# Ledger of designs, part 63: designed miniproteins, single chains

Each design is a single chain, and the fold is of that chain. pLDDT is the mean over its residues in the fold that is shown.

## One batch from the design tools (miniprotein)

Design m2176
Fold by ESMFold2-Fast:
Structure m2176 (fold): chain A 100 residues (1-100)
Amino acid sequence: AAAEELARAQFEALLGLRLETLRAEVDAADVATVEFVFLDAAGNRGEARGTLTPESSTLEATPAGGYRAEILDTASGVRVFAVVADDGRVLHLGGVPLAA
């Protein structure tokens, strides 16, 4: 019921982005696995996948005047990193495989 709303709110808050599409699936443990398409401030589209829990969503200020958001997709073993500028534009978005 609330998984898509929670995921959207957290990803939009952490990334400073507007989500164009969102798909969410909720596990029995209230873990939301999400896929989304977002737009940056310039209107460029990006795609991401993540597993969202309250503990896996982190926002950190950066020296460059942006914010670093770290979203962990534990289901696929991929960690997603995003750095967002003060204007809401995504400076960097990437996924890194986690060790076994």
Scores: mean pLDDT 50

Design m2177
Fold by ESMFold2-Fast:
Structure m2177 (fold): chain A 96 residues (1-96)
Amino acid sequence: MEEDRKAAILTTAAALLVIGAVEGKRLGHLSDEEVRDAIRQAADLLREAGKLASPELKPEVARFARRMLQVAEDGGFPKEAVDELRRVAEEIERAA
């Protein structure tokens, strides 16, 4: 479905933002504020992907959200950023 394609694109964009934030923080190019902003944007993309996804795709979007939460926790992201990703993962899982 058209909506599933959009959900997949948004989920991929969110994953790239989280990975970019991890590397940017590790290399000293991003502040905690910039990491928080990037993760907030990623969370918004995941939330939208979860809304667009079909019942068949929602579990996959939820799984990606959980993986992004784990990457953020392992990357030592600010608590507010980790909490935002946790909230969106739980929201999508509840809707799946």
Scores: mean pLDDT 82

Design m2178
Fold by ESMFold2-Fast:
Structure m2178 (fold): chain A 86 residues (1-86)
Amino acid sequence: SMEEILKKLAEKYGFDPETIINYFKEKYGAKNLKEGIERVKKLAGPHAADLSDEEILERILKYAKESGIPISKLKDWQIPLILTEP
């Protein structure tokens, strides 16, 4: 389930699951994490359409962790680049 994926990835990258959920809800005007990820897919365009919800979430969290940027400070223009990088 999406909740299990969130818990595993949050633990792996050192984030609080609630912080991640709140980011997607606030930043994308989403009611839940799944809707937030759907909006991220739409923003990223067709090159990210084949990515699973798990792959999208992992790429975002990995980028935030490795760059040292708090997830709440990720800019909209960075998301398509994060998701379309090989």
Scores: mean pLDDT 79

Design m2179
Fold by ESMFold2-Fast:
Structure m2179 (fold): chain A 80 residues (1-80)
Amino acid sequence: EEEKLKRLKEQLERLEELIALIEAGADQEELAEVLAKTGLMTKENALEIIRNLIKAAGSRENVLAYYKELKEILEKALKE
């Protein structure tokens, strides 16, 4: 469906931005700004989500690995 494909592409774009920022050494506030660009949440809520993800993953490197895996999954879902 066109709607589903559009959502997957938007998620992929945000994952690409998050991965690039994490690799560049961006702080949690910069990561929260990318999530807030969705318009679905405030920067404060996005910051809390990012803090919880880093805490649950145990390290920034584990968060980066997680997002890279999600990117690969989404890229494969977009390809036949």
Scores: mean pLDDT 71

Design m2180
Fold by ESMFold2-Fast:
Structure m2180 (fold): chain A 102 residues (1-102)
Amino acid sequence: STPAEGEAALRERAARLREEARARDPAWAETVERYAERIGRLAREAGRFEGLPEAEVERAAEAARLNFLIYAIERRLSEEELEKLLEEIEKEIKEHKEELLK
């Protein structure tokens, strides 16, 4: 499959799960979206730190946000589990940045 096919499939899967989540629990769905936005911002900052072209930074940020949404919704993560996952991702990004500076 081409990268474009993978991107389209990812967006379609995320859209379906987001609609299901909103129909089931709007408040929880809003919480998941807020965490996904934080993940997207972290991925964008990481991509810029690595010196990626802006188009690649935005694609990576969208992919990270959508993958987080899919993971969180399919597993029905609590707010506590969402926070723990965010902290783990932040730690991995920080460790990667520290390695690049050595």
Scores: mean pLDDT 83

Design m2181
Fold by ESMFold2-Fast:
Structure m2181 (fold): chain A 95 residues (1-95)
Amino acid sequence: SAEAETRALLDRVRDGEVDALLAAADDAVPSEEVVEAVREFLRETAELSLSDEQIRGLAGLVERAGGERAVPVLRAYTEENTPGAVVKRAVDRVL
């Protein structure tokens, strides 16, 4: 369920539905699956331009998903990858 909900959300974000991303950031979601999905999304979007609203939505989604639990996942992501400026900004908002 959580994986399917996260995948549906990410598909909507790829379609430019920033409102869906922002709405999800306010919802209670299972933390581990969402954090992993966001990490995968950040990796995939390293070369993409995201709006400030999408960056805020990603930060909010990660915060809702894991709070302090998200920190090691995001830190590992930044150690494994060289994220672009947009992705780095989203991660920095959470860390």
Scores: mean pLDDT 55

Design m2182
Fold by ESMFold2-Fast:
Structure m2182 (fold): chain A 85 residues (1-85)
Amino acid sequence: SAAEARRLVAEMRLYSSEVQTEVVKALRQGDLEKALEITKKAVEKLDQTIRELERLGAPEELIEGVRSMRKTYENQAKYIEEQIK
């Protein structure tokens, strides 16, 4: 359980790095809609990961780490959405 929770957090850190690379690439190409889609999918995956960590009874500090990551992506999505308008 604890080992599985730590594995999920490590996987999310790698996933987040890959997501940011793709978001930056889309933004540099002026593709705001693609950047928004990628960012929204990241929020959804982080929400699923938070639920799974809670189900596993993960330590609160691990769950808060993922919630903080989710909040960053949620803010990023709102920012990009404003730029599309």
Scores: mean pLDDT 87

Design m2183
Fold by ESMFold2-Fast:
Structure m2183 (fold): chain A 89 residues (1-89)
Amino acid sequence: PVELGEEARRLGLEAFRLGVEAGRVTRGVGAALLGVGAETLALLAEEKAKTLPEEEAQRLLEEARETLERTLEALEEVLRELREELERL
């Protein structure tokens, strides 16, 4: 999940950059916070997994992965919308 969290932070920060460029600063900030939150979730899940039995750790990491994949989809949608707005300017 850490790799998915890192990707989410990257997409969130890119959405922030595009949001500022498009004059959609609040939307960009929201995307950046979502991405950073996703990376934090990934790191916390990995750390918690180290304290759990293997079977419970695997379930936690899988739930975190599913949450991160949904977050990545949401961030990709925000990026798509911001790119479309910029192309119309």
Scores: mean pLDDT 84

Design m2184
Fold by ESMFold2-Fast:
Structure m2184 (fold): chain A 70 residues (1-70)
Amino acid sequence: GADDAADAAVAGAVASGRPVEVRTADGRTLTVIPEGDSLRAVVDGEEVARSRTGREAGEAVARAMAGLEP
């Protein structure tokens, strides 16, 4: 589900310090971009979430992506 894709993208971006792309269950592309102390979540080129790095970032991205499911 959206939570799984968001968790994977956030974890990958935080661990690597680089943008990470994953495909969502509905066929969209989620990109998580680390920017210093923050993360930006982009779906199909549109920013859907922004949060500070850490546990809270995963929740923020997962919540934003849940709104994108059909």
Scores: mean pLDDT 69

Design m2185
Fold by ESMFold2-Fast:
Structure m2185 (fold): chain A 89 residues (1-89)
Amino acid sequence: MAKITMTDTTVAAGGTYSATAEVTTPRKEKVILVTIIEEDGALQTRSEDVGSKGTFSYTVTKAQTVRLTLTIIVDGVEVASGTGTVTAV
């Protein structure tokens, strides 16, 4: 089973957003967390190797709204995804 926990949140400009990803696999497999960041109309993609539990963090440098999509990939298969927004003031 895989789970992503994301909440819409407000931070100060220069603040950091955090989200958690959890996965239970039947074997000790390589887990990849893929993050799509939609900021000021531009899309960026990050990829991180994580264990069975990972934390994503992103710093918003100016006042704006950022949309985040997190996806858990196990052995090349997408097993969970979640979306959240962070508003920097």
Scores: mean pLDDT 73

Design m2186
Fold by ESMFold2-Fast:
Structure m2186 (fold): chain A 80 residues (1-80)
Amino acid sequence: MTITLTVRVGTTTVTVTIGPDGRLVLDVSGAASSRELLEGLVAALDKAIEQLERLGRDDEVAWARELRGLLRASLDALDA
């Protein structure tokens, strides 16, 4: 089962593909700034985590949550 999610933040479009093995592929386009890129990636990972949790993919959820935390920390650093 393959799930495709699309998230937009400003001009940034992030497409997340979740493969049948829980493999995540992120495709990013249209980022006008590092901030919009990070906001788009965080939003896309939030949606991916929700779908992975629904599928019972605990290892992929853990990986995606770790990556989301790093991206969120980077976004918060831009506000400091």
Scores: mean pLDDT 77

Design m2187
Fold by ESMFold2-Fast:
Structure m2187 (fold): chain A 107 residues (1-107)
Amino acid sequence: MEELKQEAVELIKEFIEKIKKLYGNDPIVQEFIKLAEETAKKILEAKSVEELRQIYDEFRKKANEILEKAKKSGNEKTVKIVEDGYNFLLDTLESLIEKAEKIEKEK
């Protein structure tokens, strides 16, 4: 499980570094980056699949709030970046949870 968490966090860090270079001056994108960094830290601290699911639920809720702010800004580029990040992190977390659950089922 530790190696799976490390892989997920590396993917998140690479995504954060890429968007910082392109959109680091956007306050809404900065808020999303902060959430992604906090989520990566929580993933590394997680001790169970149940904790990973809680991290997923919390991320989804907070990321939706940021996405709604992006939509209200009227900036299509900001919306696209936050939406792409939202989908990327959810997919990364879902993949991590699925792989971790398989390890628990296989003994």
Scores: mean pLDDT 83

Design m2188
Fold by ESMFold2-Fast:
Structure m2188 (fold): chain A 87 residues (1-87)
Amino acid sequence: SEKEKLRKEVLKKLDEFQKLLGLNPVGQQALRDAVERGSKTASVEQLKKGKKALDKAIEYAKKFEEDPTPELTYEIGLYIDEFIQNA
């Protein structure tokens, strides 16, 4: 289904994002479990919004790897918050 395809894409992007940030394994697992549960009850539109927010978080995380600044950390946080609101 479209929802199942979007859910898998969101989880794949979450895995990519967490790898970029180098989060500890406990934090990675807790966030992944929360998103997996949330994505089962989320609408197709919420999953699309969450995917867009994750794409932006990944974009800013890659910029942070090249030139770490407080501003990039703040932007990453904003997109994580937007993602959580839609997961």
Scores: mean pLDDT 77

Design m2189
Fold by ESMFold2-Fast:
Structure m2189 (fold): chain A 67 residues (1-67)
Amino acid sequence: MLSPEEQRTLLRILEELRRNPEGRTARELAEAVGASQGTVSRLLGLLEEAGVVERRADGRYVLAEAP
């Protein structure tokens, strides 16, 4: 399971993507949530695997489908 710190970062990433439906890069998300780009990229990979986010050709991540 994710640590409490990683869970907090993940929720902030989802909040940023909800506010920005056009998408954000891992760098933009890292700056917005105050985390390292490596941590954000790892969490985005988990969200992609779960089908929660999609990576676009331009490198931006968007919410795929919110239940």
Scores: mean pLDDT 80

Design m2190
Fold by ESMFold2-Fast:
Structure m2190 (fold): chain A 70 residues (1-70)
Amino acid sequence: MFEGEEVELLGELDRFLAERGYIPEATGVYDDAFREAVRRFQADLGLPVDGVVDEATIEAFRRAKAEAEA
């Protein structure tokens, strides 16, 4: 609904992927390297590997983030 939510979610996911070793550093650039990291994350969780940050990918990320913060 708000534009800021999409940008913030992508930023959190980018940092999470860097912290988990899917990318070497969170760059804030959502390019082919970011999509490749998303594909690797999806493959590790048994999700469809399409590099798209869909609802299933977002849900998996939120669960993994909550586990890391606990």
Scores: mean pLDDT 72

Design m2191
Fold by ESMFold2-Fast:
Structure m2191 (fold): chain A 67 residues (1-67)
Amino acid sequence: MEKAKEAVLRSYEVEKYRIEGKLEEGKKLLDEIKASVSGVEETEELRELNEKLLAELRPKAEAKAAE
């Protein structure tokens, strides 16, 4: 599917944001990718990226919750 192919290509950008420490921007891009493939099955690559972002966001979310 065309949208699934585009999602895979964009997943590389999400990974770059994750590596750069731009976790919020990476999550936003991932959410946009998921929205663009709405109506098609979520790819395993998108699931894996989401898990990696959540693991790295956990300390940040806890720090914010402490405020």
Scores: mean pLDDT 63

Design m2192
Fold by ESMFold2-Fast:
Structure m2192 (fold): chain A 86 residues (1-86)
Amino acid sequence: MEEVNSIINLVYQKAVEIAKEKGDEEGLKIIKETKEKALKAKSPEEAAKIMEEGAKKLEELGREELAHIFRSTARQLRLLDERERR
């Protein structure tokens, strides 16, 4: 889970910078909530599902760039999960 936590923290830093630059308080709230849930995940697949839920919420608010970043991260986490199951 160290690699998963590293990926989540890196994406969180990038997403927070984007949201702060735009003054996006609603996006920042979703980013923080998603990070907290993802860091509590018991597997990379669970973390990926949490990131996808965050991406969906961001997309519903019209934050397409942030949603794309979260979906790309979910895909990366799923590849990591597949590697650990082999």
Scores: mean pLDDT 83

Design m2193
Fold by ESMFold2-Fast:
Structure m2193 (fold): chain A 65 residues (1-65)
Amino acid sequence: MDREMALLSAGVLKAITKEVEIKIEERDGRLVLTLKAKDKETLEKAYELALEMAKVSGLIEVRAE
């Protein structure tokens, strides 16, 4: 269920923010979402949205590059 929620969240993020690259990794039972964008504003908006979605799952870690 948590993996499905993370994949769904990543799909929604990518659909909303087309300029963001999302990498999904599994570490020690946690799903790590790494967000990357060339525009700082776009990255900040995507990061905030990802953090809000992560609060629902509790097993998602969000990183920005």
Scores: mean pLDDT 69

Design m2194
Fold by ESMFold2-Fast:
Structure m2194 (fold): chain A 82 residues (1-82)
Amino acid sequence: TSEEHEQRIDELQERARQVMARYDRGEISADEAIARLEELAREADEIGQQALRDGDVQTMIRAYAFASLLRMRITVIRREAA
């Protein structure tokens, strides 16, 4: 359902916040942060595909937008680590 998909996206957003908080505190490396964010982006893409199959276009757009945001964050971390 749309509610289940939105809850899953909210859970991924919280997990992403935790990854970024740990990275900002120097508790994890750039490589580790990137790997974790790439996993979250793949999970967001999967939620988007599931939402599309259910005809939930709004949740699909939200999921893909979140995946795109995570990939932008990965690009920034890579540049900072170079």
Scores: mean pLDDT 88

Design m2195
Fold by ESMFold2-Fast:
Structure m2195 (fold): chain A 94 residues (1-94)
Amino acid sequence: MSIAEKLLEAGRKALERHPDLQDLLRDFVAMLKSEGVYDSNKIEIYIAAMLLLAAELVGEPLSLREVAELFDVSVAALSRARRRLRAAFPEVLA
């Protein structure tokens, strides 16, 4: 199964199992706007980080390296974005 298929399935399961994820998605858009990253150059990193966290929430963690390769972003940038999301939403992402 491809990494893209794993991401889609993880996202579906996360939404079904975690109603808090819907609120997280709304807050995530607000965070992107507040940080001035609401553009095509940076949005891919945050989408990748959000999907990585969704996979972790449903107990099906994905490789940081494989996700970084899929989105053509650096592992370091993806790791920083994931850390920022966890810091912004500790009650959901811990």
Scores: mean pLDDT 65

Design m2196
Fold by ESMFold2-Fast:
Structure m2196 (fold): chain A 74 residues (1-74)
Amino acid sequence: SALLDEAEALYVEKAQEIARLIEEGRYDEARRVLEETLEQLDEMIARETDPAVRAALERLKAWLERFTEALFAA
């Protein structure tokens, strides 16, 4: 799915950006990037009509939330 491929690319890019911002102590910016990315993923989920692709997008969103929660807790 083109939408899933796009979402996976977005995940990799934004996860790296959030990690970098946290390492730099820029926590407010990191949270903003996370919130904006979660909103973009929610819009992608809302547009997707294939239940299997939608489930994959929802898992990707959950993985991003878990990854960033661990980074903010460190």
Scores: mean pLDDT 85

Design m2197
Fold by ESMFold2-Fast:
Structure m2197 (fold): chain A 81 residues (1-81)
Amino acid sequence: GTQTITYTVTNTSPRTARQLIVSVSRQGSSEIVAQEVVDVDIAPGESYTVTLSGLPEGTYTVSYVLVGADGETVHRGSVVV
């Protein structure tokens, strides 16, 4: 079967994010099974929700990077889903 995962990213930095990079791997693996790059406008304290569908059933680590207009990483995080 397949599953849909939904992940919410909150910009906890004092800078606006202009790009979101999301990478999904199976828990305990370094292999990326899905990746998305999205142009965004996420102000400090605001959130963005990513929905990834069609993934095989299992446990995943979702990692994200928020990038500012200058290409600098403003925030990063990960969650197990």
Scores: mean pLDDT 82

Design m2198
Fold by ESMFold2-Fast:
Structure m2198 (fold): chain A 71 residues (1-71)
Amino acid sequence: AEADLRAAFQKARDAKSGEEVQKIAPEVKAALDRVEEAWRRGDATPAQLGVVAGHRGLSVEETDRLLAEAA
């Protein structure tokens, strides 16, 4: 799940056009949904929570706080 999410975000960063971003968007969403499901079950790692928080637009400070609380 985390590796898939990182790979999906990397593809999004490497995208050269809006068309490429549109192809990647469903993959990123599916990976995020899997991490959120794991979080609801209490199975998410601090690293997975950090990636989700970053995507949701949380600040660095808010992300660090969540990771500290999950550790």
Scores: mean pLDDT 60

Design m2199
Fold by ESMFold2-Fast:
Structure m2199 (fold): chain A 95 residues (1-95)
Amino acid sequence: SAVSLEEIRAALPVLGEEAAAVLRKEGRDELAELLRKYGRLAAEFLLAPEEVRKKALEELRKLIQEAIANGIQLEDAPAFLERQIEILEKALKEA
């Protein structure tokens, strides 16, 4: 069966909390908090108006393409997630 947007929205914060719990056990508290926030924002973003989603997805796509072109380093992961969170938060404020 096709998964509904409601089911995906409900799952994203749970997956974020589970990933955060694993990272906290490894002492990665900053990354854990960022992933938790990311999961919650991603869930809210799925319910945003289409034009808001379209604009933010284009900004996210550009960010990801730039990161791939420059090489993604593990030490840059928190900053990379923080930039994605900023894009999602801005989009939701404009919704």
Scores: mean pLDDT 76

Design m2200
Fold by ESMFold2-Fast:
Structure m2200 (fold): chain A 79 residues (1-79)
Amino acid sequence: NIERADQLYRLGRSLDSPLFLIRAADLYEEAGDLEKARAAYEEAARIYEQGARQFLSNGDTEEAERLLRLAEELRRRAA
């Protein structure tokens, strides 16, 4: 349902929630809207990358690496 995907996409952006953006992307893929799915995956990846930079600033390299791996997976799905 495109309407549900649009709702989750708006919520994900408003709340900086990668999980809402990933769910929106999954629903866009199910609906066949590959361009919107890619955009949602890319936005989720950016949020994880921002989180990773914050953890690196705090010296938490393990958590930063985890978030960067999640971002890489999402960017591969967007490609």
Scores: mean pLDDT 87

Design m2201
Fold by ESMFold2-Fast:
Structure m2201 (fold): chain A 92 residues (1-92)
Amino acid sequence: MDIVAVALLKSGEVVTLAKNEETAEAFIQRTVEAILELIDKGELESVAVASGGTVEEARKIFEELLARLKEAGVEIEEVRFDAETAYIKFKP
């Protein structure tokens, strides 16, 4: 699957959360777990998800990711969609 998730940390460091996962479900699960760990540590500023697939497939994966994060009680400040990129900013 041609999709990648990267996090911007409050330190200014950029880390890869998930890439080259075999399935959409594996990508979403890994990305959610990584986000929750970074939130628990107080390190997470934002996440960007970029897809090499279709805009429709990228949006569907991103919407499912957002649903999982909201179910986990994650507070989101801003969400933006671009053609192949989705951006999530987290509340401080």
Scores: mean pLDDT 79

Design m2202
Fold by ESMFold2-Fast:
Structure m2202 (fold): chain A 97 residues (1-97)
Amino acid sequence: ARAELDAQVEEANEKILAEMESEEARELAREALELTLAMIRDPSSWDALAPKLREAAVELAVLVFGEERRAEIEAELEAVLAASRAALPANHEAWEA
């Protein structure tokens, strides 16, 4: 489970980075994925890292979809982060196994 989850995160990271045209977008995507993995490994880090993840994810999405969609992107990412927060205990347990 831990090795499988780490492999899945690495595979997703490589796929996302390969689809990014700009180095800036690749850096933001890498940061978002690293923060996500860190929170899965240590759920107590959520309150410290979630604001940074939200910021990186918003800026990445704005680079892809445009500044005019910022409010929509922020609302969608808030919902995604809430769902991720709810899933953290199960994801942490799966990573430990």
Scores: mean pLDDT 74

Design m2203
Fold by ESMFold2-Fast:
Structure m2203 (fold): chain A 65 residues (1-65)
Amino acid sequence: GADRIATGLAGSLFAHVVGAVAIGLELGERSVDNVEGFADLSEQSDIFRAAADASRAYLDAARAA
């Protein structure tokens, strides 16, 4: 529903920021295209896990639309 889409959009923005700031420092070159790869790494961090989960929700909603 709308709540899931809103959460996905917010998570997509946070995933983008995390990729540019936090992941850039730790992992080097990563992009939102590697969302599934982020899921594996996110097990080490609550923030990364939440960002990956929200990004997957966004893609899921887009595919359903």
Scores: mean pLDDT 55

Design m2204
Fold by ESMFold2-Fast:
Structure m2204 (fold): chain A 57 residues (1-57)
Amino acid sequence: PEITDELAREVNREAVRLVISGEAKTGEEATAMAFERLTGKKATPEDVEALRAATTG
């Protein structure tokens, strides 16, 4: 799936929720889980890095 600004923000919002709820232990894990939930595709480390970079500006 293409990593758009909209997708990156949605993934980040879900990832924050996952960390706060304790479903994910780290921001990287949360980002991967959020991406997989939203796209149905397994996240690669490269996808996680790109998504996190996109949300920091």
Scores: mean pLDDT 76

Design m2205
Fold by ESMFold2-Fast:
Structure m2205 (fold): chain A 59 residues (1-59)
Amino acid sequence: SKLSALLEDPSKPAKDLVNVLYELGLLTNDQKEALLQKMEELGLETVDDFIKNWPKLNN
């Protein structure tokens, strides 16, 4: 799947992962916007950054 391809490449942009989750219906628009804002605040740019910082994003 598109999600699996993103998770296999930790250097890909984190925003691409968030957009795929939204397209799959796993995030609402409000959840997507909140998550993107939090990622910007924490300086998270890659899929690897997103996964490693998930506990901070999921609060």
Scores: mean pLDDT 78

Design m2206
Fold by ESMFold2-Fast:
Structure m2206 (fold): chain A 67 residues (1-67)
Amino acid sequence: MSREEQIALLQTVPGVGRNRAEALVAMYGSLERLATATPAQVVQALEGTVSRATASRVIAFARETVA
């Protein structure tokens, strides 16, 4: 999966715009790695700019996408 495909897919998660999607791909490198993160780690990675609920949705999305 390309970087742009990962960014586009993450943008489908409510509360995740392009800037947050780009930051997540830059930090984790892949959806597979993002799927192993905790909500608290994702909130810290985005410097508290997302809620725990949004972080949990991001991780759930990554897990389902790589399953």
Scores: mean pLDDT 82

Design m2207
Fold by ESMFold2-Fast:
Structure m2207 (fold): chain A 86 residues (1-86)
Amino acid sequence: SESLEKVKKELEEKIKKMEKILEETKKNPSNLKEKVEEAEKLLEEIKKLIEEVESTTVLPEEMKEYFKKVLEKAEKLLEEIKKVVE
């Protein structure tokens, strides 16, 4: 549906922001705490968006799998950002 396509786009944009934070952190490790906090906020926003869609909509299995993969990717990105900070 059009609403699910908009959700996918929003999730993709949040993932791209997390990827950019990781790239910037690797190139210039300044403001590390702020970068981690921004990435944590993006992960929380991804989780909330997925939870809201799942609670309000009966999802096809392929969409449930897609959301699971997006969440796993976001969690991995945050862990990689945290490892650069350590």
Scores: mean pLDDT 83

Design m2208
Fold by ESMFold2-Fast:
Structure m2208 (fold): chain A 143 residues (1-143)
Amino acid sequence: SLRTVTSSKLRSDLLALGQTLIDTLTTGAQNAKDDANLMKEDLKSGAERGIADLQNFRDKLLEIARQALELARRASAAGDSDTADLARELAGLALAAAGAHDRAYGEIKDDIEKSVEYLDNLAKILEGIRDEVSRLRSILNKL
C-alpha cells in the first residue's frame, strides 16, 4: 500500500539519521578524549580547544534533533506511530547529548583546572548515548 511505502521510506530515513548521530557522538567522544589528553600537557590550550569543539558539536546535535522531530511529525501524519515514537526517542538522545556538551562547557568555564575530568565524563556520556542509538536502530530494523 502507499502507507507501507511511506513508512518504509521514513524508517530508512530515521535509520540514516541514527547513523549520523552515532558518527557525531563517536567523533565528539574522541575529541573530548583528545582534548583531555592535550590538557595534561597544556591546560589552557587544551581547554580552549575543548570549548570550541563543544560549541561546534552542540549545533550539530541540535540539527539532528530538529530533523528527528520532523521525521516524527511525518511518521505520525502517515499513521506510523512506531516510527514516530522512535524518531522522538532519537531526538531526545540528540538533545541529551547537546545538554551534556552545555554542561561540560559550563564546568570548564567555571573550573578550568578540572577540565580533564569534565571531558572524560562527557566522553563516557556520549558513548552511553551512542549505545542507546544503536539499540534504537536495532528496534527500527525489526519493524
Scores: mean pLDDT 86

Design m2209
Fold by ESMFold2-Fast:
Structure m2209 (fold): chain A 98 residues (1-98)
Amino acid sequence: KEKEKKAKENLEEAEKRLEEAFELYRRGDREALEERLREAEREAGRVISEAEAEFTVIWASGEIRKGDGSALPLLEAAVLRLLLAGRSIEEVRELVKA
């Protein structure tokens, strides 16, 4: 029950961070997307390459659903990397659901 509560809170925070990134993407604000990526990578403690970004979205989303909020910066960084690489919001949403 406590684990389920933390998972719900982490999912709500993840959804908020992703919607903020999607809003920047819809506006075509590439500079803001790049700055947010740098912040997310600093918070995650590592750089996410384009080649690992899809796997990182799937993995980090799974960890957040299990109640591990420490995966939030990795999820945000990976999503931002995919958006900067020209992936659509719809493609990214499907990876988050996998």
Scores: mean pLDDT 81

